# Designs tried in a protein design run: designed miniproteins, single chains, continued (4). Part 31

Each design is a single chain, and the fold is of that chain. pLDDT is the mean over its residues in the fold that is shown.

## One batch from the design tools (miniprotein)

Design m13121
Fold by ESMFold2-Fast:
Structure m13121 (fold): chain A 78 residues (1-78)
Amino acid sequence: MLEEQIEELNRRIDELRRQIALLREARDDAARDPDPELGAHQVAVLDRAIAELERELAELERQLEELERQREELERQR
């Protein structure tokens, strides 16, 4: 059960990290847009999306750390 929860959290964390990396890449591309007004608008939208995903990532990382500590404690009992 704990192993399954840890694996699921690791999968979600990995997915979020990939999405954040892609959005950061898209943000950098938008910042180089030949239309500065369009580029600025896209950057603002992407920055908001990145910030929201970073908050989700931090919460999942905290949960993962707690589950890993629980797993280590259970392993010590064997």
Scores: mean pLDDT 83

Design m13122
Fold by ESMFold2-Fast:
Parts: structure tokens; C-alpha cells; sequence
Structure m13122 (fold): chain A 64 residues (1-64)
């Protein structure tokens, strides 16, 4: 689900695994490179929970 994918992406971003983040985002047709960098910044600036909620909304909106 989008929620499960968002949780995995945030975990990967916290670990600095940008390739894993990009792979998850690519499944939704999103530019994984730009968004992976944004997620790393997001977890540092806004915290895990806020970044996760934003990402869940983004992935749900992108899912078709």
C-alpha cells in the first residue's frame, strides 16, 4: 500500500539509502532522484512523522 511504501521510503531516507528511496518512488511514476533528496531534508527539518504524513498523501495522490 502507499502507506507501507511511504514508511519504507522514510526508513531508507533516514539510513541515507537514496537508491532504495528512488526505487520506491519510481513505482508511482515520480522523479525518485529529486524527491529522495527532498525526503532526506524533510526528515532532518520536519521530523520523521511529519515527513511520513506528507509522503503518504503524495503517494496516494500519485497511485492510479
Amino acid sequence: TAREDAERAVEAAEAGDLAAVAAILARYGLDGEALAAGLVRGVKTYGREATLELLIGLLEGAAL
Scores: mean pLDDT 76

Design m13123
Fold by ESMFold2-Fast:
Structure m13123 (fold): chain A 68 residues (1-68)
Amino acid sequence: LPKEEIFEILEKMKDVLHEELYEVLKDSLEKAIKYNNKEAIIKVLEELLKHAPEELKPKIEELIEKLK
């Protein structure tokens, strides 16, 4: 799993997301990665994609495809 790339995207989203949503998605993502839950990681990335600026969308979509 590209953990480094996933966390890089999460950090870039920090200024875009509301604080509460960021914390929920960060906790969900950390837990999903810890338990190697691929489906849960995809769901968090899909939620990030809904809020992502256009320049980040291709990288998030690429990660989702790699995890399918």
Scores: mean pLDDT 82

Design m13124
Fold by ESMFold2-Fast:
Structure m13124 (fold): chain A 73 residues (1-73)
Amino acid sequence: MLEELAEKYEKLVKENPDNALAWAHLALVYEKLGKLEKAKEYREKALELDPHVATLPDDEELLALGIEPRTFS
């Protein structure tokens, strides 16, 4: 569920705050939840850590998360 995924990534960024991919995934989960302000904040944090970070997981991972591939295009 999206809330469980958010908690997982929140814990991961707490333990590894320089993990840009974890911030990017957290942003994507919050965008799916409709919390656009938080999603923007976390996306900016990911890009601050690594401007070339992949903010879009592969299609299989997106489907597993229940997120449409068009969320980050």
Scores: mean pLDDT 69

Design m13125
Fold by ESMFold2-Fast:
Structure m13125 (fold): chain A 64 residues (1-64)
Amino acid sequence: NEEARRSAEAAREAAARGDAAASGTAGYQMHKESGNEEAGRRASQAAADGDAEGAAEYLEIGAK
């Protein structure tokens, strides 16, 4: 869905900047919007660990 894709993009950008809090917030929104709680949780954890590629991948999975 479109909102989940936008959240994934925001989280990816935040993770690239090293902004774990913004990444976590975007991950939570993706979980809420897509209903894929596991993908959102894993994306938030990856972003917090500085793994921008992993965070983006999990959020994209949740957006599909």
Scores: mean pLDDT 64

Design m13126
Fold by ESMFold2-Fast:
Parts: structure tokens; sequence; C-alpha cells
Structure m13126 (fold): chain A 90 residues (1-90)
């Protein structure tokens, strides 16, 4: 499933690029990255992965999945408003 693959990729990119272990910050980053990945852009990241619990990882992945699904439904012109709303709901 493309949505699940993009959500997983956004989660891994957020964990690799984050220097902070705050799950809300990492989730916000994953939401932003998910929107970028919908348009086919891959982002450079650090090799060092931030470690989070299984439950925290699933929450991050779910937030990324929602961002991808909503952006795909609405189209790129509405992506910013969708991302802003989802981040504020963290």
Amino acid sequence: DMVEELAERATELALLSSKERDVSVITGLAIGLAAGLVYGRDLPVEDTRVEVSEEERERIREAARRAIEEVLKAGPGEAFKIIERLIKEL
C-alpha cells in the first residue's frame, strides 16, 4: 500500500533527522515530511536514528498516514492548511 509505505518512510526520516526525542516534535516533523513525500521528493537525513517506543512509533506513523491521505484527497493547493491543522492537533 503506497500510503502505508509513505507513512513508514516519513516516520523513518523524522526519526533519523530529529535531534530531539520529544514525540510531539518528531510527529510534527513526520507530518511535514509526509506531505513532501506525496510529491515524490526524498529528503537527506542523518544516519543516527532516534529511538522511540513501539507505541510512540505507531503514533508517529499514524499521524504521517493521516497527512498523506488528507493531502492526496485535497490536492497540493490545500496541503499547507492540512499540515497546520494536523500539527496543532498533536
Scores: mean pLDDT 71

Design m13127
Fold by ESMFold2-Fast:
Structure m13127 (fold): chain A 70 residues (1-70)
Amino acid sequence: MSPEDAAKILRGMLEEARSLEPRFGEAARRLAAAAEEALRAAEEGNVEEAKRIYYRQAAEVAAELEEAEA
Protein backbone atom coordinates (compact mmCIF):
# COMPACT_ATOMS: atom_id res chain seq x y z
CA MET A 1 0.00 0.00 0.00
CA SER A 2 1.37 3.41 -0.99
CA PRO A 3 1.31 6.41 1.39
CA GLU A 4 -1.20 8.06 -0.98
CA ASP A 5 -3.55 5.05 -0.84
CA ALA A 6 -3.20 4.85 2.95
CA ALA A 7 -3.97 8.57 3.28
CA LYS A 8 -7.11 8.19 1.14
CA ILE A 9 -8.37 5.29 3.28
CA LEU A 10 -7.58 7.14 6.53
CA ARG A 11 -9.39 10.29 5.36
CA GLY A 12 -12.46 8.13 4.76
CA MET A 13 -12.13 6.59 8.21
CA LEU A 14 -11.74 10.03 9.78
CA GLU A 15 -14.90 11.34 8.08
CA GLU A 16 -16.81 8.22 9.18
CA ALA A 17 -15.62 8.54 12.79
CA ARG A 18 -16.56 12.23 12.89
CA SER A 19 -20.04 11.42 11.54
CA LEU A 20 -20.48 8.95 14.43
CA GLU A 21 -19.48 11.45 17.14
CA PRO A 22 -23.07 12.61 17.91
CA ARG A 23 -24.08 8.98 18.61
CA PHE A 24 -20.96 7.50 20.25
CA GLY A 25 -19.29 10.56 21.78
CA GLU A 26 -15.83 9.86 23.20
CA ALA A 27 -15.39 6.53 21.38
CA ALA A 28 -15.94 8.26 18.01
CA ARG A 29 -13.64 11.14 19.03
CA ARG A 30 -10.88 8.65 19.92
CA LEU A 31 -11.24 6.89 16.56
CA ALA A 32 -11.12 10.26 14.79
CA ALA A 33 -7.97 11.21 16.73
CA ALA A 34 -6.37 7.86 15.83
CA ALA A 35 -7.26 8.38 12.15
CA GLU A 36 -5.74 11.88 12.25
CA GLU A 37 -2.51 10.60 13.85
CA ALA A 38 -2.31 7.69 11.39
CA LEU A 39 -3.02 10.04 8.47
CA ARG A 40 -0.12 12.24 9.60
CA ALA A 41 2.22 9.22 9.63
CA ALA A 42 0.98 8.14 6.17
CA GLU A 43 1.53 11.65 4.78
CA GLU A 44 5.11 11.48 6.14
CA GLY A 45 5.52 8.27 4.08
CA ASN A 46 5.33 5.86 7.02
CA VAL A 47 2.45 3.54 6.08
CA GLU A 48 3.62 0.82 8.50
CA GLU A 49 3.40 3.22 11.46
CA ALA A 50 0.04 4.55 10.25
CA LYS A 51 -1.44 1.03 10.25
CA ARG A 52 -0.02 0.29 13.71
CA ILE A 53 -1.42 3.52 15.19
CA TYR A 54 -4.92 3.04 13.82
CA TYR A 55 -5.32 -0.69 14.52
CA ARG A 56 -4.00 -0.33 18.06
CA GLN A 57 -6.39 2.50 18.90
CA ALA A 58 -9.35 0.78 17.21
CA ALA A 59 -8.74 -2.30 19.38
CA GLU A 60 -8.51 -0.12 22.51
CA VAL A 61 -11.77 1.67 21.69
CA ALA A 62 -13.49 -1.68 21.05
CA ALA A 63 -12.35 -2.94 24.47
CA GLU A 64 -13.61 0.24 26.18
CA LEU A 65 -17.00 -0.09 24.46
CA GLU A 66 -17.27 -3.68 25.72
CA GLU A 67 -16.57 -2.46 29.27
CA ALA A 68 -19.20 0.30 28.92
CA GLU A 69 -21.82 -2.33 27.97
CA ALA A 70 -21.11 -4.20 31.22
Scores: mean pLDDT 76

Design m13128
Fold by ESMFold2-Fast:
Structure m13128 (fold): chain A 79 residues (1-79)
Amino acid sequence: SLQEELQKLLAEYNKLWEEMEKKLATLSEEEKRKLVEEAIKRTKEKGISVEEALAELLGFDELAETLRRLKKLIEQLKS
């Protein structure tokens, strides 16, 4: 079902987000600042979330894809 797929994607999102947070913790304050600036720029240019932009910039492509799938599935559940 769509709800079962949503639960699966949420579990995957939480796992991948935790991995990304660990990567962020290894960055310097200067690197974090530059990353946030680029993420905000991508958010405005592509109309994507900051989380999706951060995932793309850090090379967490699976997280970015999971976020896109979650957005699509949530919209389907609203219909």
Scores: mean pLDDT 82

Design m13129
Fold by ESMFold2-Fast:
Structure m13129 (fold): chain A 79 residues (1-79)
Amino acid sequence: MEEKLEEARKTRDIDLFEKLVEEHPENAEAYLDLGLVYLREGQDEKAREAFRKALEIDPSNEIAKALLKVLDPDEEIPE
């Protein structure tokens, strides 16, 4: 298992999606993708922030709601 390669991929994916949300700040899907990358890399607090931001832009995003509920079961999410 190549930890160095895995870390490089994590950093590149995060940088890519961070740039995407900067260029398209009202794109809820970009924040959702950023949150998914953070979640896969074990950065749960950043993932929660990204999913919350996606819901601020698109409150009907069921995927972001489900992922926030998994990361913080006590979170009050609109149904």
Scores: mean pLDDT 71

Design m13130
Fold by ESMFold2-Fast:
Structure m13130 (fold): chain A 66 residues (1-66)
Amino acid sequence: SEEAKEAVEKAREALKNGDVDGAVQYALEAFRIDPNNPEALRLLAEVYEKQGDTEKAEAIRKAAES
């Protein structure tokens, strides 16, 4: 989905700028639009890592490899 791709790009930009809150919002939006998008799943893992939820990040990374 183009909308999911745009949300992924915005989340990456937010992460690059240290805007963790913005990254969370965009990553969750991308996942909501297309939960099977591996890019959105990978980005969610990165966002959870930045929030300190390492267990959630690891679970998502493993799920994305299935």
Scores: mean pLDDT 78

Design m13131
Fold by ESMFold2-Fast:
Structure m13131 (fold): chain A 55 residues (1-55)
Amino acid sequence: MSPAERQLRAMVADARARGDSPETLVAALDEAIAASDDPELRAELRRIRAEIRAE
């Protein structure tokens, strides 16, 4: 797991601790994916998004 993926997972965990819904998290990840030009970062964001949706 890359350092960027670990950081993103920590941020998602913090958002959940604040009470953000899975729908809100997915929407935020979709915006981050659309704004990113880094293919590795986009792949990590998509992976985290899929995990949230699978819950």
Scores: mean pLDDT 75

Design m13132
Fold by ESMFold2-Fast:
Structure m13132 (fold): chain A 65 residues (1-65)
Amino acid sequence: MEKEKKAEEYREKGHIAANNGDLETALEYFKKAGELGDKQAYFAASVLAEVLGRPEEAAKYRAKA
């Protein structure tokens, strides 16, 4: 369960960054959680990338969610 624990840690950091208004940092953490198998985090990363004006990046994360 190392991947699941690490993905959860990254997801928590992403939520903290998003709550602080740091959408760039939130995107990086959700991306890392997604890379570890958290499809919900990839979906969150796609939404944040779209909000940040990066539709190509958002499409890549959405495809992995």
Scores: mean pLDDT 82

Design m13133
Fold by ESMFold2-Fast:
Structure m13133 (fold): chain A 111 residues (1-111)
Amino acid sequence: MLEIRLLSDDEVGVFEDGRLVAKAKFKVEGDTAYIEKIEVDERFRGRGYGTLAIAGAMYRALQKGAKKVKAEVPADDEELIATLREVGFKEVGRIPGEPEKIVFEADLPPP
């Protein structure tokens, strides 16, 4: 049985049959939420649990009054890039580095 719940005020967990399989940590500053970390159990990657963790974090950010969500992701992290695009994020910029980081943004619906 799949369950999404809060681990703390700023962290969402995804559980499958009572096992924590993914989590997303975020923070809200003003009207913007920042996805700080996405973690998926390596044994459960590629099953959409990262997508669910991000979606859960976006929903909680909306409840906290955020109007948009931002994420910075390494340009070589193809799985995380695909997941962010799947939940509706768009590329808005890049930060130079080794690796380069892609800046993604998604608008949150009005409450």
Scores: mean pLDDT 81

Design m13134
Fold by ESMFold2-Fast:
Order: C-alpha cells, then structure tokens, then sequence
Structure m13134 (fold): chain A 68 residues (1-68)
C-alpha cells in the first residue's frame, strides 16, 4: 500500500500513471482508479481534446500490452 502511494506521487506523465493502474488493478483497485484519474487530468491540463485523449489512451494501452 505505502509503496503504491509513493509510486503515484513520483509519477510525472500520463503514461506512468497508466502503468501504475495496470500494475495495481488487481492488487489495489482504488490506487489503480486514482492513477487513471490522474492520467486523464494531466492530459486535460495539457489541452488535449476528448478525442485526442481517447486515441492516446488506446495507443499507450497497446504499447504497454494492455487490453484495448
């Protein structure tokens, strides 16, 4: 739990947050959910449109070997 929280605080990019969501999805689902929210918040702050955020999320998930 504490290590997962530390990793959330050290993450700097949406891609890093999505990696954490994948890593903790089955072990700490609340941490995984928070990581996904942080990733989308960062993309929104970067001025990406909803369509661009969806496309980028799909691309990152595919590159990480996550289900689309």
Amino acid sequence: MEEAKKKLESAKTPEEYLKLAWEYRDVYPKIADEAVKKAFDLWKEQGLSEEERIALAKKVREELGLPV
Scores: mean pLDDT 73

Design m13135
Fold by ESMFold2-Fast:
Structure m13135 (fold): chain A 74 residues (1-74)
Amino acid sequence: MEEIREAIRAYFAALAEALGPEARETLRRIEELAIRAAEAELAGDLEKAAALEAEAEELLAQLRPLIAAYLAAR
C-alpha cells in the first residue's frame, strides 16, 4: 500500500510541476481521491472505488483548459 501511495504522489507531483501552481490544488485533490480509490479497491470495496474514481475524473476534466493552454504555449 505505501508503495502504491508513493507512486501516485510522485505521478501527481510531476503533473503539478508541468502544469504549474494553478493546477496544484486541483491535482492535490485528485491525488487524495486516487489514493482513497486504490485503498477501497484493495479492501474489495469496488463500488466505493468506482465512486472516488468518478469524482477524480470530474476534477481532471476541470484541468483540461489548463492542459490545453500549456500545450498551446509549447
Scores: mean pLDDT 78

Design m13139
Fold by ESMFold2-Fast:
Structure m13139 (fold): chain A 58 residues (1-58)
Amino acid sequence: MKEANDALGKKTLELIEKVKAGELTAEEAVKQVREFGEKIGVPEVVIDIAVKEVLEAA
C-alpha cells in the first residue's frame, strides 16, 4: 500500500514499538492511531483494524 493505508500501517508499527518500550500506554497509542487515521482519511474499518493491532500488541 502506497497511500493512506501504508502511512497508517507505518504509524501503527511505530506506536506499537513505543508501547512495548514503555514510552506510551496502549490507550494513548490507540488515540494516536485513531486521530492519524481520521486526519489522513482512512476508512473507519481500517482504523479499527489498526486499533486492534495496537491493543493485541500491548
Scores: mean pLDDT 79

Design m13140
Fold by ESMFold2-Fast:
Structure m13140 (fold): chain A 64 residues (1-64)
Amino acid sequence: SKEEIEEELRRLRLEAEVTRGMIELMKTLMPDTPETREKLKKLEEEYEELEKKVKELEEKLKEL
């Protein structure tokens, strides 16, 4: 339903915002080590996936 898609969008947008915040904090506060770089890469990939899902759901909502 439209309501379910809107709820999912709200959740995914929040998850993306939190993930972006984590990336920014790690870049600012964490030492530049191989472990930190690997963690950042994974978080950035996760963020890109979340943004893609948000865009797909936004397009689906517009078609309703």
Scores: mean pLDDT 85

Design m13141
Fold by ESMFold2-Fast:
Structure m13141 (fold): chain A 74 residues (1-74)
Amino acid sequence: TREEAAEAIRDAILNSKNISAVAGVLATYVAKGAKEIFDLAVKAINSKDPEEREKLAEEIARYVLEHAELNPFV
C-alpha cells in the first residue's frame, strides 16, 4: 500500500549508514522522475543531527503518501 511504501522508505533512511543502502529502495521513484526524494534522502543520510535526519525522513514519507503515481507497487 501507499502507507507501507512510505514507512519502508522512512525506515531505510533512518537505519542507513550511507546512501548506497537506500539507493535500491529509491531507484523506482527516481526512474519515475522523483529526484526530490533522492536529494532529500542524501541530505538526511549526511546529516549529523538526529532531529534533522528524522524530520527529513518523515518529509520523504509524506511526499510518497501524497504522490500516488510514485508508488512502486501500483
Scores: mean pLDDT 67

Design m13142
Fold by ESMFold2-Fast:
Structure m13142 (fold): chain A 79 residues (1-79)
Amino acid sequence: MEEAARALVELLLADPELARRLIEEAERAIELAKRGELPEEAGEVARLWREAAEAALAGDAEAATRALLEAHEAALRAA
């Protein structure tokens, strides 16, 4: 998983438009979870994905990788 997370971070670092789209989609998921249209766990995962994309836009590959790993762990706990 860590290797896959690092590969995704490299993709986000190379494509700022993809990172911005990911932030928009994550914000939409967070809003839906707040309204009860998605499970609260989905909102938690979306918040971590937003943090990862924001870190990638800032050039912080370590923070982005950490956020993606935390998102994966949160998703596994929800499953």
Scores: mean pLDDT 81

Design m13143
Fold by ESMFold2-Fast:
Structure m13143 (fold): chain A 70 residues (1-70)
Amino acid sequence: LAAEAAAVALDPEALGAVLRAARAAGASEEELRRALLAAARAYIDANADRLAPETIAEARAALDAEEAAL
């Protein structure tokens, strides 16, 4: 699920479809949160050349904190 969400992170419609299909298949809230974190990381990585280095560092640190809290 996380890998599939990350692969479509730049396509909001595809990401929504992946998450809806997973929820319908019985994915837990934790699995859905991990998938969203994976998609957010992929989105940051894809836009790293367009963002300030400090913004990227802060965003990655925030995602690391969210994942650690799961």
Scores: mean pLDDT 79

Design m13144
Fold by ESMFold2-Fast:
Structure m13144 (fold): chain A 71 residues (1-71)
Amino acid sequence: SIEEAIELLEKALEVATDPETKKALETALRSAKEGNLVAALSGVEEALKVATDPETKELLEKAREELVKAL
């Protein structure tokens, strides 16, 4: 669900330490809250490309799955 995706993205933003991943997460989270699932998925994909830590990556992968289910 989009609600679960938002929660996962918020947790990822708390865990992420690098500015690039945080910017991508903020974009994805904003799009998800606006109901723009396609833009949110694009933001998650961008965040996954720059994220280096396993915890943030796992949360992003789960958020991607929840966004796809909401489509």
Scores: mean pLDDT 84

Design m13145
Fold by ESMFold2-Fast:
Structure m13145 (fold): chain A 77 residues (1-77)
Amino acid sequence: DLEKEIIKGLIDIALAVAVRASPNPEEARKLFDEARKAIDEGNYEEAIEKVKRMAELFGDKNLGESLIKLIKEAKEL
């Protein structure tokens, strides 16, 4: 319970950082909002898809993989 909420908080922070680092912050913000909503709804597969799109827009595959790992950890709790 608490651990799951902490992981969700870490995902939220990581997504917010990715938005600020993006060369297209408006598109990144849209994807962030969609990913966050999917996480809140328990739709982790949708959130992973949104994060992949954000990582592609950011140009950093490692960031996307790290965020996907956090989302999968949240799902397993």
Scores: mean pLDDT 74

Design m13146
Fold by ESMFold2-Fast:
Structure m13146 (fold): chain A 66 residues (1-66)
Amino acid sequence: SSSIEKKKKELVERIKKLQAEASAIYREHATVTADGVVTMPKEARQRLAAIGQEINDLMEELDKLD
């Protein structure tokens, strides 16, 4: 079971890093308009979408390691 435990830890740490990267992108690129709408450059939005997809894939892998 040590192999499964190691994989779970690696997946959790990767998810944490991706969440931290997403937070950094928001901090660096997000602008709040007077109407409270959050906007950011297309490149930043695309990177966030890619990070979100990777997190989803990693969470699915984690769920399979019961």
Scores: mean pLDDT 85

Design m13147
Fold by ESMFold2-Fast:
Structure m13147 (fold): chain A 57 residues (1-57)
Amino acid sequence: SMEELLERLREATAKLIEQLGPEAAFQMLTRELVELGVPEEEARRLAREIVEEVVKE
């Protein structure tokens, strides 16, 4: 489901932030979303939103 996909993205993003920091996590998540077929502009917006949500922990 979409909810399961979002949870997986949150977990992956949290690991990336822990290891590389939020800026690198944002860049890597954006690249991954583009590989999944999301247009670059939308991927960048989604990646920023997810990173910001995880950073608020």
Scores: mean pLDDT 80

Design m13148
Fold by ESMFold2-Fast:
Parts: structure tokens; sequence; C-alpha cells
Structure m13148 (fold): chain A 59 residues (1-59)
């Protein structure tokens, strides 16, 4: 699944401290999930993005 692959890649980027890349990947995952009617996956990507944005501000 492209959506799950993007979310996994975003998780790896966030663990590496690359928050900008993680946010961009989560934005793409959210958009694709919404296009495919995967509302829960879109919500998960949005929530993950909020967490990554908070970590970036902390850094």
Amino acid sequence: SEIFDLMAEASEAAKAGDYDTAIALLDKAERLAREQGMERAAQMAREAKTIVEAKKKES
C-alpha cells in the first residue's frame, strides 16, 4: 500500500530527526488516503503529522 509505505517512510524520517521530510510524507499519505476514502488512515496521518510538528518545535 502506497499510503502505508509513505507512513512507514515518515516514521523513519522522524526517527532520524528529519521532521520536514516526515511532515511532507505524512501530508502526501493524508491526501492519498482521503482520495481513496480511507478516512481512518487519513486521520492517522494527520495525527502523526501534528506529533512530528510538535517534535520539530521542541528541537
Scores: mean pLDDT 86

Design m13149
Fold by ESMFold2-Fast:
Structure m13149 (fold): chain A 72 residues (1-72)
Amino acid sequence: MLEDLKELLLRLGVSPEQAEKIVKEAENIPGLTDEDIEEIGRVALETYRRTRDPQAAVEAAKKKIEELKKKN
């Protein structure tokens, strides 16, 4: 669920405003599935683990959202 993605981003240190923007961008993916939401969260988490940078996690999530928009 999109709320789970938002909670994940908040736990990684992303601001509430940025987390909400990412959720809204994900909602705009045509045919959005729970698997798509999990993939966005996974990429953000893996990027944060590698960089320890919440902004890098946000950028990774945004890139995955753009990829998913092009898929559909």
Scores: mean pLDDT 82

Design m13150
Fold by ESMFold2-Fast:
Structure m13150 (fold): chain A 93 residues (1-93)
Amino acid sequence: MLEKIRELVDELAKLAEELGFTQAAEGIRSLGDRLVEAIEKGDKKTAARLSIQLGMLGLALAVEAWFQGKEEEAQRIADLTREIIRLSDELLK
């Protein structure tokens, strides 16, 4: 399951790069790596905070992609972001 979070973070970051959001892609990877580390350490508070930060970045990216007329990519960003948060919450139980 932790490997699935890593895969989804990488997919989200690659999609951001494809859309030209290079800095956002780096931010996604950084937050994702830190989220995975916090989960592995059992640091539920840090993991929850990082999950929220990743969610905010993903939502902002989806909105920007939608404004660029890339509605399918915007939906995929939102779906990937939601799934990362859902899996993180499941691992923190």
Scores: mean pLDDT 85

Design m13151
Fold by ESMFold2-Fast:
Structure m13151 (fold): chain A 70 residues (1-70)
Amino acid sequence: ESEKRKEEAIKKIEELIKQVKELLEKYKNGEISQEELIKKLQELLEVEIGKNTKPEEIIELLQKLLEEIK
């Protein structure tokens, strides 16, 4: 695998983690609802997420992917 492709993947996952954390902070501050949080996460990750999924689990999955790539 090319070093360039690995670096791009790491950067994208790190950016996703940052955006998920920002959405989680907005949710904790009461700026957005749980439904709004889930919708924004689905848009960000381009996948369907269960309405009862904890945002922290998504962050853990992304962090695990980073460790596997590094």
Scores: mean pLDDT 72

Design m13152
Fold by ESMFold2-Fast:
Structure m13152 (fold): chain A 72 residues (1-72)
Amino acid sequence: MADENEAAVRKAAQIVADGLRAGLSVTEAANKAYEEMKKAGDEVGAQASKLLKRYGEQVGDEATLAAAERIA
C-alpha cells in the first residue's frame, strides 16, 4: 500500500533527522539511514535515504533537517 511506503519514507527521514541533530553530516546521516533500512529489508526506506542524501548535498544540512522533520 502507498501508506506503507509513506511509513518507510517517514522512518528513513526520522533516522536522517536524528543523525543531523546528533551532529552528523547529511552524507553520514543518510548513509546511516540507508544501512539501517537495508538491514531491515526495507527497500523503499533505503531508496528514500539515497534521495535525502542527494537532496542534502544540494541544499545543505539545515534545509535537509527541516525537510526530514516535515516528512517524519
Scores: mean pLDDT 80

Design m13153
Fold by ESMFold2-Fast:
Structure m13153 (fold): chain A 117 residues (1-117)
Amino acid sequence: VSIVESGGGTFKEGGSVTLSAKVSGLDFSKALKSWWRQAPGELPRFVASISADGKKTWYDESVKGRATISSDDSKNTLYLDLKDLKVEDTAVYYALVSSGEQSVLAFGNGTTVTVVK
């Protein structure tokens, strides 16, 4: 399994970012997909997840109302749209895919988001 995240960079507080994760080496449409983030000096935290069929989404309270998770099965790509950026959103963001049917639990190397005033 391979996961490549992109879309990171330096952003202004109050701005928005779209992150993407391209997944290969499994049946993407049958995997639970999620975004996680790790701020400097902190433990990894859950951000959002989307069910294999794309019909159910879950969000951490820290991003609820600001984040939208989506997936495109035709492109094997997972997305995270995050708006109203806060300095506290500064973290390495990584995608995680899990499938019991495929015996897969994998995460990518991440993409860094830095939010400045």
Scores: mean pLDDT 87

Design m13154
Fold by ESMFold2-Fast:
Structure m13154 (fold): chain A 68 residues (1-68)
Amino acid sequence: MRAELERDIEEGMRLITAAVILSARLKPGQDAAKALRREIAERTRRGELSPLEALRLFDELLGDEVVK
């Protein structure tokens, strides 16, 4: 639970970093958003992302608003 949450966060941050780099290289828009959502869906399907982590990734990708 607790340790798994930390691992999920670390993996999520790696995914976010890759997504940010990819988005910066690609023209921001529907194509980029589609690719990012696809990546999140795939990792969620594999059970690599917890519901909380998936929600945080959506917040980071759709809007950079992180609250404590």
Scores: mean pLDDT 58

Design m13155
Fold by ESMFold2-Fast:
Structure m13155 (fold): chain A 68 residues (1-68)
Amino acid sequence: MVERAIELAKKAIEAAKSGNVDEAKQLYDEALRVLGEAAQAGVDPETLRRVLKLINEAKKAIEEAEKK
C-alpha cells in the first residue's frame, strides 16, 4: 500500500515536469488517498511522514508547472 503511494507521487512529479498538469493533479490526489488508506491500515508514522514529504514534492512540482 505505501509503495503504491510512492509510485503515484513519483509519477505525479514526472507528469508535472513534462507539463502534463492535469495528469499530475490526478496522480497527486490518488497518492493522498492511498497514503490515507496506509495510515488507517496501521503503517508506522515515520514511513507515513517520508511518503508525505514525497507527495508534497509533487505538489510543489505541480505549482511550478502552473506558473509557466
Scores: mean pLDDT 82

Design m13156
Fold by ESMFold2-Fast:
Structure m13156 (fold): chain A 60 residues (1-60)
Amino acid sequence: SMEDLLRGAQEVLEKMKEAFKKMKPGEKKTITVRVGDRELIGELEKLSEDKYLATLTSRR
């Protein structure tokens, strides 16, 4: 359901937040969370202490 997807997205974002604190500038991390028959894939790149690029993708 949409609610389950939003909960999964929140989990990805929380994991991204924790990862960002531990990452160095130039590092990239991928976070995957399964929601039912779908995967939420978060890609995070730390550009500086205050800048990042984040993408969230949903797939089956």
Scores: mean pLDDT 84

Design m13157
Fold by ESMFold2-Fast:
Structure m13157 (fold): chain A 84 residues (1-84)
Amino acid sequence: SDQLGEQITQRALERLKNEADEYFELYLKDPELAEKKLQELIKLGEENPSKRNTLIGLAQGLEEEAKKKLDELRKKEEEASLLS
């Protein structure tokens, strides 16, 4: 049913969000290790052709979400400085 497709998509988005949160914390603590984990996801995708697009897409999504969260933190720091 069409509803199953939407549920699968929603679960994939929730997993991406949870993984992005964990990746962002890692990126703040150890950017080199975070980059290595992205490379491992890409390599795993290349080793598994059936999952290649999904795993590479996940790596790209994690990187994009981390950049977005960094921009949001920078904006909040700037706003806090103006209110101080």
Scores: mean pLDDT 72

